# Ledger of designs, part 2: designed miniproteins, single chains, continued (3)

Each design is a single chain, and the fold is of that chain. pLDDT is the mean over its residues in the fold that is shown.

## One batch from the design tools (miniprotein)

Design m8038
Fold by ESMFold2-Fast:
Structure m8038 (fold): chain A 120 residues (1-120)
Amino acid sequence: MLKLVESGGGTFPVGGSVTLSSKFSGGDPSMYEFQWYRKRPGEPEQFVASIDTMTGFTSYAPEVQGRFTISYDLEKSTSYLHMENLQPEDTAVYYTRAVPLFGGITNEEPAWGEGVEVTV
């Protein structure tokens, strides 16, 4: 069974920085795309960033482009979201999704983490 466990949340000052982590287990991380999402109070879920572990290709939502950096450490099986110049609008629950790169062939569904809270 796939598992994603986020950590690094808490309360941070405006203009500060934080690195969130998400530990992946139960599968081969090289077969998955890892995505970060956030849910801000009173707003719908928002895509934040993704990384394809096979290619190293990254993607970002426009509002976080240049402030947030996603990375993946295969040795640690951990995705990182480095968040710089924190603003009050970055207050959200941040959670990860593991999307099988070949899920359409294997009939494997994406897995979700439970999330970690960030308050700015």
Scores: mean pLDDT 83

Design m8040
Fold by ESMFold2-Fast:
Structure m8040 (fold): chain A 100 residues (1-100)
Amino acid sequence: SPIEELLKEAIEIEEEVLKLLEETPEVPQSWVDGERTIVETLREELEKGELSKSQAIGLLHALAQRYRELAERSTNPEVKEALERAAERIEEIRRQLEAI
C-alpha cells in the first residue's frame, strides 16, 4: 500500500530523531519516552493496516507539529536543527500522501 510505504518512511525519521535524543545528555528523559511511544504507536498502526489516508495525514501533521514544539524548547543547536529538518521531512511525506 502507498500509505504503508509512506508510514514506513515516517517511522524511519522518528527512529532517527529518537536515537539523536537518546544520545544527547541535555535532552529530558520525558522527550525520549514520548518519541519511543510514538515509534511504537506508528508501528502498531502500520501492522494493523487499517489507517485511512485522512488519519495518516492527521498523524503526520501532529508529528511535524510536535517536532517544531520540541525544537523551539531545545537549547542544543544540533537537536533543534535536526528536529526542524525532521518536521520538514514529515511534511514532505504528508504532501506525497495527499497526492495519492
Scores: mean pLDDT 88

Design m8041
Fold by ESMFold2-Fast:
Structure m8041 (fold): chain A 66 residues (1-66)
Amino acid sequence: MKIEITKELDTSGLSEAEREEAINQAKLDLLGEAQKLLAEILAQDPSAIPDIRLYLVVDGETTELT
C-alpha cells in the first residue's frame, strides 16, 4: 500500500530565520501526519506494511523526506 503525503509551503516575504523555522515546522507537521496515518492503518490492520512517502514543496521546489 503506497501513500504519498505532500505539504506546500510559501516562504515569500519571510526572513532567513523565519524561513528556516517554517521549514522545520512543516517537516514536523509532515512527520506527525505520517505517524497518525500509520497508527490509523495499523488499528484497522495490524499486519499492514504501508509505504508512506513524504514530500515538502517549498516555493515550488520538491524535497522527499526520508
Scores: mean pLDDT 81

Design m8042
Fold by ESMFold2-Fast:
Structure m8042 (fold): chain A 55 residues (1-55)
Amino acid sequence: SEKEIEELAKLLGISPENARRLVEVAKEDKDLALALIRRDVKNEEAVELLEKLVS
């Protein structure tokens, strides 16, 4: 949902447009998207929200 994408953007400190792009990447390659988050941001809430958005 739009609200969850905005929440993801806030948790990661990125724009909503970049958060949508990350969700698209996660739908194609979840492992890559999770690796990018874990590398740059030590934020468990962002990881959990991304997994929910991809499921």
Scores: mean pLDDT 74

Design m8043
Fold by ESMFold2-Fast:
Structure m8043 (fold): chain A 86 residues (1-86)
Amino acid sequence: MKIVIVVKNGNVGVKLRALGTGVEIELNGGKLSSKVEGDTLTLTVEGASEEGIRVALNMAEGMRAGGAKVTIREEGDTLTITIEAP
């Protein structure tokens, strides 16, 4: 499965948490790549494991609990998590 994490308007703490999550997903399988465009950070993990998916969803839930607007979309073999910082 492919995991895409998009952080929009994120402060340094939100971006660092997303980056740490991306690294943790890669350590459980797959290949991480990152892209920064203005205030948007996009992390892509190709070939994520089931554990990687769990890690991504747990991070998304934590971000939502912290006041961020989180949108989760599953389309085919791609899980996309969009985070807008509070």
Scores: mean pLDDT 85

Design m8044
Fold by ESMFold2-Fast:
Structure m8044 (fold): chain A 76 residues (1-76)
Amino acid sequence: RPGLPSAEELLARIERFAEHLKKTLTPEQKKVIDEGLKELRERIEQARAAGKTPEEIVQIALDTLREIFRKIAEVS
């Protein structure tokens, strides 16, 4: 059974939260979120390809999310 249910569920929750936030943000902040979500998906796929554990993938997702929020603050 391929895939990591916990990481997939976490990604889906992050994407839903980001879509909600985008409705209250500036166009520049929305662009940062869109670019950040793309990078988040890429990092998760790279981690899966590298055979990372579910725990490592969750950590990568959280680190990437932190970077996204930092970038949003920088363009406020």
Scores: mean pLDDT 75

Design m8045
Fold by ESMFold2-Fast:
Structure m8045 (fold): chain A 83 residues (1-83)
Amino acid sequence: LTPEEAAALAAAAEEVLARVRGLAERAVAAAGGDPEVRRLAEEVVRLTERAVEAARAGDAAAAEEALRRAEEAARRLAELVKA
């Protein structure tokens, strides 16, 4: 990655992180103290934070892997809160 490409990837990842933090907070509130929902919400945020840091470092592969894991955790979180 060029520095400009790394900056663009990092900016995109930061936007995802901001949205993920908001959604995670609302999911935890909606679940009324369910510890598994809280755990998965924390995992999604943590993985997205790692994606941002990897993107800032110019490590596209690490950023993509972290986002893939975050998406998996987010799907599991959605399954718990949609019911």
Scores: mean pLDDT 78

Design m8046
Fold by ESMFold2-Fast:
Structure m8046 (fold): chain A 56 residues (1-56)
Amino acid sequence: MSDAEKDLAAAIQGTPDGDPSFLRDLPEEELKRRVEELKRRYARGELSPEQITAAA
């Protein structure tokens, strides 16, 4: 959980370790919507390791 939560936070912030190429395939509004959704779930602690993997 803790490690997966760190990975999720990094992915949301767009770290170098993340692959930014897929972001180009997404529309700007869809990207923003997805990031906001993940941030909310992460902040609430509702994300499980499996859900984090699926969301990424």
Scores: mean pLDDT 56

Design m8047
Fold by ESMFold2-Fast:
Structure m8047 (fold): chain A 79 residues (1-79)
Amino acid sequence: SAEGEALRKELEELIRRASEIAAKTPKSKWSQIEPLLEEFGKLAKKALEAIENGNFEEAKKYLKKMKEILKKLEEIHKS
């Protein structure tokens, strides 16, 4: 479906952005980002499973939580 495809693209973009932040983060800050990246990965898996099962409302909830973690990752990167 068009909604499922849009959600998959959003998921892929969020994963790409988190990976870029992780790659640019100095090792001295990794103790701060590691638990956030672990939670992000768990949410990404749940979002993908929800999209594949057609549970788009559940997928949107997981994507929202991933966006909140991404903001925290961006804040740590800027500090």
Scores: mean pLDDT 88

Design m8048
Fold by ESMFold2-Fast:
Parts: C-alpha cells; sequence; structure tokens
Structure m8048 (fold): chain A 55 residues (1-55)
C-alpha cells in the first residue's frame, strides 16, 4: 500500500513536470475549488513541481 502510493505520487510528479508553469497554475486553480482529499494531495504535488521548475 505504501509502495503503491509512492509509485502513484512519482508517476503524477513525472507527468506534471512535462506541463508548463501556466498549465500547472491553471490546474491548481481548478483543484482549489475541491474539498476532496485526493484533489488536495494532487494540488500539493503540483505545488512541489512548480517550486522545482522555479528553482
Amino acid sequence: DEELKKRIRETMRSYFRTLSEEELEKLLELLSTSDSPSHKEMAEIIEEVLEEKRA
């Protein structure tokens, strides 16, 4: 279960790294309207990727 969650998170990070900063910001805006735990986790990953792109 923990290994599966890790692989899913890494897969999502890899995908989000292929997107532009503008695309990631648009996704964050859409996700900000959701109270779903899975959407909040997805938003956290996108924020991490945005920080990596700006570093």
Scores: mean pLDDT 80

Design m8049
Fold by ESMFold2-Fast:
Parts: sequence; C-alpha cells; structure tokens
Structure m8049 (fold): chain A 71 residues (1-71)
Amino acid sequence: AAADVRALVDRTAEEIEKYLREQGASEEDIERVRNLLRAAGDAVVAGDYETAERLSQEAKRLYEEAIEKAK
C-alpha cells in the first residue's frame, strides 16, 4: 500500500541521515538526499517506476558525494 511504501522510505531515509550525520556530512547534503529518497518513494506510489529509478540513482550519487566531502 502507499502508506507502507512511504513508511519504508521514511525509515530508510532516517537510517541514511543518521549514517551521513555520523560521517560528518552537512545538513544541506543530508536534506538533499532525504528529499530525493522521498520523491522516489512518491514516484513508486504513483506507478512511475522510471522516475523512481532515476531519483534513486541521483540520491545514491549525492549520498556518495556527501561522504566524500566529509572526508
């Protein structure tokens, strides 16, 4: 269900935010990753799997960049 997908996305985003914060990532970069993950979840709920895949890949890229910047 849509609510279940959003709950899973929120839980995943919370774990990623916690890890990024522990690694010293900026709050700006954490917010950007979170927003992309939530947008990807919304795309899944809407049945737009192509957009969901693109947004998920973008979130992964920003996640990797945030960790690199923190080092």
Scores: mean pLDDT 81

Design m8050
Fold by ESMFold2-Fast:
Structure m8050 (fold): chain A 68 residues (1-68)
Amino acid sequence: RPGLRGGGWTKRKSNKTGGEIGEDIARLVAAGATPEQLRALFKEYTGKEPSDELVADLQAAAFTLPAP
């Protein structure tokens, strides 16, 4: 059973900002990563399974980033 004690917050990589995670995802999309690979990466970073809508939004956001 899940405990009342919160520990996932402390175990999360707090030094990984949303921008850094987004950059890692954008690099994978540019490399031809599948939605399944993006889901696996998101789960690895957050410990939670992302929704299909969130994965689609991440792909769309990565494709619309202006190339520097």
Scores: mean pLDDT 61

Design m8051
Fold by ESMFold2-Fast:
Structure m8051 (fold): chain A 76 residues (1-76)
Amino acid sequence: SLGELADRLSEEQRQEMLAAAQAWEASGGKREARLAALRRIFEILGVAEEERELALKLEEAALAGDPEAGRKLLEE
């Protein structure tokens, strides 16, 4: 689970994740800032590049109000 993964992070990694989340919140929900924060969090968590790119594309599709594009990205 994400909670279990977070427990394995170093104190520095946890602080970087909090800083990324705070930067996104301070932006007032700007799309660009949200995507930048998610990219940083995935890097800190060590998520594979392929999975990071897929997750970011899904988030972009959701923010664009196009859930069908997101569904197609999950289709083989």
Scores: mean pLDDT 69

Design m8052
Fold by ESMFold2-Fast:
Structure m8052 (fold): chain A 78 residues (1-78)
Amino acid sequence: DKALEEAIERIRDILLSVPGVTEETAEKAQDAIRAAKSPEQAVLQAGTILREAGVDSRDVFFASKEILKLLKEAEKKS
């Protein structure tokens, strides 16, 4: 699904802009998003990965909102 992969690439850029997010953490979050059954599940799993990596809860909240938005847009195109 091209729309989903394009969204996941944009999400990577967003995650890497978040303080405390490493390339390894961003990659784990992308893998979790690909494995998720819904945008809501993807956001929940990605948010958990960010929290476990020690990312600030406020930064997790804002990143989660953008991830959900991009995944919902990709779902409509697919």
Scores: mean pLDDT 83

Design m8053
Fold by ESMFold2-Fast:
Structure m8053 (fold): chain A 104 residues (1-104)
Amino acid sequence: MELEELYKKLEEIAKKLRELVKDHPFSDFFDRLIDAAIKTVKELLEAPPDRLREVIGQLEAILETLKAFYERYKDKLTPEQQKLFDEFIEVLEKIIELARERAA
């Protein structure tokens, strides 16, 4: 239940973030990372217990790539874009934490 609510929140943030960054030169790379995160969280919600650790590992790798991209391009983002990016990362981190608790 909690993971499903966080997934919906993640999709809402992703939609807003895509609209704000669509005109940026890095929008294609950003859209790919956002899509990968959303798809992997959906896979996490549908995963049987024996696959949870594998999917969590994939999501952690996506998060690290996303954080590295954000740190590299943060200074080129507006304050509004930075806030949405921070929110996206925070929600993704919460999803990983809850998933890890279920996999333990």
Scores: mean pLDDT 79

Design m8054
Fold by ESMFold2-Fast:
Structure m8054 (fold): chain A 62 residues (1-62)
Amino acid sequence: SRAQKLAESLSIEQLEERIKKVEEEIERLKEDSSPANSIRLIDLEEQLRLLKEALKIQKEKK
């Protein structure tokens, strides 16, 4: 349902742009091994999963 809302609210281009930004932030945080970064990584990885699911929904609707 969250992924469905994102798919309806954002274009394929907007979803791809957000995915790229989130992936870049995840890569930067992974370079710094700390417990504080682990919580942020979990949140970002959940956001990335939802964005990728929304992109899949958008592409399947086409």
Scores: mean pLDDT 78

Design m8055
Fold by ESMFold2-Fast:
Structure m8055 (fold): chain A 75 residues (1-75)
Amino acid sequence: MTDEELFDEVVRLVARIAKEDPSLTREQIKARVAEELKKRGYTDEQIERALALLDELFEGKSPRPVYIVTPETLE
């Protein structure tokens, strides 16, 4: 698994989680992402890396240009 694949999965999960409950805080979104990755068979090391990438995204230090997705248009 590449970092790019992991990052794409994290972005997709964030969009889905935000669609299910738009009132969630940053910390709650991180917790839900970790839970969903665990359910999908990711290792603890991969989950920690995914959360680090999510922290970078929230801080505006994303490894990619800022990408805005609306929960209404993505699953």
Scores: mean pLDDT 69

Design m8056
Fold by ESMFold2-Fast:
Structure m8056 (fold): chain A 62 residues (1-62)
Amino acid sequence: KLSPLTLEAEILLALGRMYRSLGMYEKALELYEEALRLAREAGDERLAAEAEREIEEIRKEM
């Protein structure tokens, strides 16, 4: 059972990681925050926690 919101959130997390590797921290943060929003709407606690962790890590690097 994979909702469209869960899939989109996973794609946004992957895209955010790509932008982070390119040094585009602001864009990566925007993508992580959108992924978190979608994960929360989908009720996917694991994915939401993953997005929150990514946001914390990138903010430490900005």
Scores: mean pLDDT 83

Design m8057
Fold by ESMFold2-Fast:
Structure m8057 (fold): chain A 96 residues (1-96)
Amino acid sequence: MKEYTIGVTLAPEDRARLEALPDEEQEKTLNRIAKIVEDAVRAAGGEVLEVKIIRPHTVVFKVKAESDEQARKMAEAIVEALRAAGFDATASVTPL
């Protein structure tokens, strides 16, 4: 397996909505996003090595995947899972 960094960033409208929430609710929402991403990576056959929340709006994952193609499919699955949960987000994949 190869190692990748997957960065998840909320769209500007969802970022503004998050920023309007109290700190406790922001933390809860970011933790929920992190869980959704982790579950999506595992469901796609990947392994989560590390999770870092970069407040206010970004979650970064270090993951293992079999190939660049699988890492790309994980990014797609993450975006779809977040959309299903009511978030508009982008996911970027960088090989390590």
Scores: mean pLDDT 78

Design m8058
Fold by ESMFold2-Fast:
Structure m8058 (fold): chain A 61 residues (1-61)
Amino acid sequence: MVVEALRQLRAAVAAGDLEAAGAYYLAVGRDLPVAEVRRTETITEADIAGARALAEVPFEE
């Protein structure tokens, strides 16, 4: 679940779909399905920024 959401997040950022990337960021952070996150439509600029930052990190700790 989380690994797939991370993959989709990176793809969304690469495609320029920042709102979708934000939704995936929330899905990863809350361990929820992206469909549920998208239903709320509460993606913020901070979520988009977090998605972009996470997409740039290749699973580093």
Scores: mean pLDDT 70

Design m8059
Fold by ESMFold2-Fast:
Structure m8059 (fold): chain A 111 residues (1-111)
Amino acid sequence: DPLEELLRKLRKEREERLKKLQERGDEFRRDIKRVAGLSDEEIEAVFNGTATKEQFERYAAAVVYRIALEELGLSEEVARRVAEVMLKGLREGDEKKAAEEIRKLIKEALK
């Protein structure tokens, strides 16, 4: 399935970028805090693995938004939509549907 291969690549690239961003420490924390609307204590909880599901979802959406905007060069509108689709997929447990919608958004933006 070409979609499963695309999902695997995007997931791997995102995990690698998350690790690099985490290693950059304070700058990354400030940016994610601003976009996700999380406190310093909530950001620490995410990194310590003690965050609530809601806190982790907000953090993950903010990271995806930043990656889509800054690393993939997508417009703010498309980056926001990608983050929204991912967050909905996480909440509803429909990863395959979310991935298909994200794939279409990225393909249309990169034409």
Scores: mean pLDDT 74

Design m8060
Fold by ESMFold2-Fast:
Structure m8060 (fold): chain A 65 residues (1-65)
Amino acid sequence: SPIDERMDQINQDRSDIIRTLMDQGQSQDDIISTWRSYQIGQVTSVVQEFPDDSDVRTYLDQLKS
């Protein structure tokens, strides 16, 4: 599904983002915070494209908690 493709891309981006932050000497807490912010932003975009999908909306709410 288009949603699954978007979610798979976000998950693929994780390794590259974490590697970049590690190479920059960021702390573990900063890496976690930066990834979480990126993930929330990307999942928010998915919810905006698919507003009737309750599963993605629930996942976004869990990320914000």
Scores: mean pLDDT 85

Design m8061
Fold by ESMFold2-Fast:
Structure m8061 (fold): chain A 61 residues (1-61)
Amino acid sequence: SQKEIGKKIFEEVIPIEVEILELAVEITINKDTDKEKAEEYRKELDKKVEELEKKIKEIEE
C-alpha cells in the first residue's frame, strides 16, 4: 500500500540519503588537505549510492 511504501522510505531510504550527505561533506572537507582520505570517502559514497538504488528498487516491488 502507499502508506506502507511511505513508511519504508522514511525508515530505510532517508537514513541512507543522510549518510550519503555526511560522506559528501567529509569529501569536501578532505579534498584539498588529504586526498587519500577523500578518495576513501568517495568509494564509500559510491557503495552507499548503490545501496540506496537497490533499496528503492526493493520498495518499488
Scores: mean pLDDT 82

Design m8062
Fold by ESMFold2-Fast:
Structure m8062 (fold): chain A 66 residues (1-66)
Amino acid sequence: MEKEKLEEAEKKKKEMEEELLRLQREGVRRINLSADSEAVGREVEAEMAEKKQKMEEEYKKALEEA
């Protein structure tokens, strides 16, 4: 196991968590500014779920390469 690849995987995980928090904050802002908060809320949930799944797959790939 390469120390450097493990550190890269951990760094990538933290970056993903920060990106998800940013998306969550932006999503809440979009919902609050929208006239149709329920429809926008559903879109935001779908976008976050898709992004989280993609990030989780990338993280698993990084771990396999470590």
Scores: mean pLDDT 75

Design m8063
Fold by ESMFold2-Fast:
Structure m8063 (fold): chain A 92 residues (1-92)
Amino acid sequence: GSLAVQALIQAARAAKADGGKVSVKIEGDTVTLTITGAGPSAIQAAQQAVKAAEAAGGTASLKVEGDTVVVTVSGLSPQDQTALAIDIIGLS
């Protein structure tokens, strides 16, 4: 299975456990996960998501501004993008 998708879902779940808010945006081959109210566990999970996406041959970036975390991942398959969006929207 896609480790990048699993890691992004874990980041979203960690954020919700911390009382944060999660949103997802899909544009072409790019998925952007925005977390507001991110605690340390959510930030760590987001860092693992970036690492997993890069290890899978994708492109990923992480931006942290205060309690807001933005994870951008490109190069996921359409199936992985759909699965990720459904799981993250379910957490919102």
Scores: mean pLDDT 75

Design m8064
Fold by ESMFold2-Fast:
Structure m8064 (fold): chain A 93 residues (1-93)
Amino acid sequence: SEVDSLIEKAEKLIDEAQKLLNEAYRALRRGDVETARRLIEQAKKKIDEASKLVDEALNKAETPEQREKVRELAVRVTANYMGAIAIEVEAEL
């Protein structure tokens, strides 16, 4: 279904964003602020794209199962966005 496709795309983007944020945190811990900045910027772009797909999926969701998956993804989008902000604050970016 279209909704399931949107959910899968959003999940992949959030997984990629999470990996980038983990790499950014590791870069920051070793003092590589420039690498951390680039990785955070890349993660934010993926989070923004995932957020748009989540909004579209929510508007098109037809089943309770689809609505629950979209709700879970919305929580993950928020968590990753807050994670990016936390790393930026640590890095004084």
Scores: mean pLDDT 88

Design m8065
Fold by ESMFold2-Fast:
Structure m8065 (fold): chain A 93 residues (1-93)
Amino acid sequence: AKEQGREYFGKGLEAFSKKDYEKAIEYFDKAIKLDPSLATQANYYKGEAYFELKEYEKAIESYEKALKLAEENKAETLAEILKKKIEEVKKKL
C-alpha cells in the first residue's frame, strides 16, 4: 500500500505539471489514503492545485491541513511557507 501511495503521489505531481489540477487532486487524495505519511506533502500540492483552479477556500483548507501536520512534525521551513501561502490566498477572497 505505501508503494502504491508513492506511485499515486508521483502521478499527482505529473498531472500537476501538465496543469491537470483536478486529476492531480484525485491522485493526491489516493496517495494520502494509501500512505498517510504523505499527507503533509500531498495536502500542500492539493492547496497549490486548488489555487490554480481559483478554488481559494479549498486551497486554504488544504494548506491549513498541511500546516497543522508540518507544525506537529516541527518542519519549520514548510510551516513558514504555508503561513505565507494562506495569507496570499486570503487576499484573493
Scores: mean pLDDT 88

Design m8066
Fold by ESMFold2-Fast:
Structure m8066 (fold): chain A 75 residues (1-75)
Amino acid sequence: LSEEVEREIDIALAEMYLALGKRAMEKGDYDTAIELFKKALELAEEIRSRYGDTPEVDALIEEAKKLIEEAEKKK
């Protein structure tokens, strides 16, 4: 895979983790939600480190951090 394609796949995967975490939140499964949001955050931070800062990646990091905080407050 080209570096650009790998970056797009990683971003899509981070977005999928956020979506799955939000679904877990809706079900009241806060432990699963936190795990998924942490996976999204870790992947987004790796993308930022590897490919540099973009508004898209920065937004993913900000959203993941906010969602982790929200889920932790509901435990």
Scores: mean pLDDT 84

Design m8067
Fold by ESMFold2-Fast:
Structure m8067 (fold): chain A 79 residues (1-79)
Amino acid sequence: SELEKKKEELLKKAKELEKEAILYEASATVYLMGATVARKVAGDEELAEEYEKKAEEYRKEAEKKREEAEKLRKEAEEL
């Protein structure tokens, strides 16, 4: 039915956003590791702070993607 197709489309979009959120979280983790290396190995505090700022930006993007996915899942459940 058309209703089932709409529900599947919403759930598919939600899953894509959830996958994107995971990739953003992974990127944030890589930047945090880079910040640790920059600070402790290279002694580069400026680079460490830049990487920490990038990690925070990526975490915020991950949270936005999760919130969007949750809204789509709720829309699908209401159908």
Scores: mean pLDDT 90

Design m8068
Fold by ESMFold2-Fast:
Structure m8068 (fold): chain A 57 residues (1-57)
Amino acid sequence: KALEILKEMAKDAGASQEEIDKAKTLEEAQKLLGQQVSKLSDEEREKMHQELEKRMA
């Protein structure tokens, strides 16, 4: 559940399919999402944070 949400969010943030497939644990998926989000503007990061909160609730 949470792992699938994080993988989808990371893909939306620009992660490649190969990186998504390699992220098999919740920790790896969170790390991948964090790396992708760090490349976004402040506004895009805020939107991703709000979306993650909604999906993880």
Scores: mean pLDDT 75

Design m8070
Fold by ESMFold2-Fast:
Structure m8070 (fold): chain A 80 residues (1-80)
Amino acid sequence: SKEELEEKIKKLKEEAVELATEAHEAILNGDYEKAIELLEKLIEKLRELEKLASQVDKELAEEFKIDIEKAEELLEKVKK
């Protein structure tokens, strides 16, 4: 149902925010190997969020697509 999809999106979004926070902390600490792992996990969660959001809210899916692009750009910068 739409309600089940919205709840799943909410939970995955909370997980994505946690991963983003942890990745940022790893970058600030100079732990780039950990930052890479966390950013890769974040990108995976954001791609799942985009797929789910596309079923209920196209604007929300576009927002997650932008978040994916930002995370990918940050990942490239961290990879040397």
Scores: mean pLDDT 87

Design m8071
Fold by ESMFold2-Fast:
Structure m8071 (fold): chain A 88 residues (1-88)
Amino acid sequence: SLLEELKKASENKDYLKEIRLITQALKEGYSEEEILKNSSPEVKKLLEDIKEAFRIMAEALVKRMIKDAGVSEEEAQKWLEEILKKLE
């Protein structure tokens, strides 16, 4: 299972593999709670920091797209969601 592989990557300190497995687990619908429970403390902290930073950037981008491009909030949100899927 992905969570078992994640735990093994965490134990082996293979942080790159751990990050990739986390991304795959999120894509497959595993809960953040289950994923974080099987993640290393280092990657968990990094993921929380990245998530917060991305949230801030995403909100700023959406607001700018509305203002500069005349795009509705709904359309801007759809573009953001599609970009997020490409990063998975």
Scores: mean pLDDT 76

Design m8072
Fold by ESMFold2-Fast:
Structure m8072 (fold): chain A 59 residues (1-59)
Amino acid sequence: MSVEEINRLIGEILRIIGELEDLDLKLKKETDEEKKKELEKEKEKLKEKLKELMEELKK
C-alpha cells in the first residue's frame, strides 16, 4: 500500500469519525423521536463505511 493511499484512507476515516461525533451530539440534543430515528440511521450508515475503510487499511 502506498503512503498516498494510506493517507487517503486515514483522512476518510478521520472525516467519518468527525461526522459520527457530530451526529452523537445532535442525538443527545434531539427531542423529536422521528428525527432521532433519522439520525440513528445516518450514524449506522457511517459506522458501516468506517468499518469498510478500516478493513481496507488492514490490507
Scores: mean pLDDT 81

Design m8073
Fold by ESMFold2-Fast:
Structure m8073 (fold): chain A 60 residues (1-60)
Amino acid sequence: GREEAEKLVKEAEEHLRQGNIEEALALYEKALELYEKDKSSQTEINQLKVRIETLKKLLE
């Protein structure tokens, strides 16, 4: 649900702070799946998609 997705986003941000980009990416992708399954706002979904794309391009 939404609360679980928000928790995963926070965990992903902590991993980014530690330099664990691949782990952060995995957590953001899981959060995106949860946001898309519940009735979350399109703004939150779009922001997360942009973040995921940016990190993927960084890792290649």
Scores: mean pLDDT 80

Design m8074
Fold by ESMFold2-Fast:
Structure m8074 (fold): chain A 61 residues (1-61)
Amino acid sequence: GLIEELAEAARAGDSERARALTEELQRRYGLSPDQADAVGAAAASGDLALARRLVEEARRA
């Protein structure tokens, strides 16, 4: 999924791919830029559970 791909891009240091995936999160889930950045930071740190929770919380708001 998108969160797993974002974590992989972050681990690989692929900043262009990470940015494109962050924009896809905004488009697909209706996240604000700040919310998408928070998801990206959680995924980059390897905390996929937090990243998924942040997406769910944003969708409820």
Scores: mean pLDDT 80

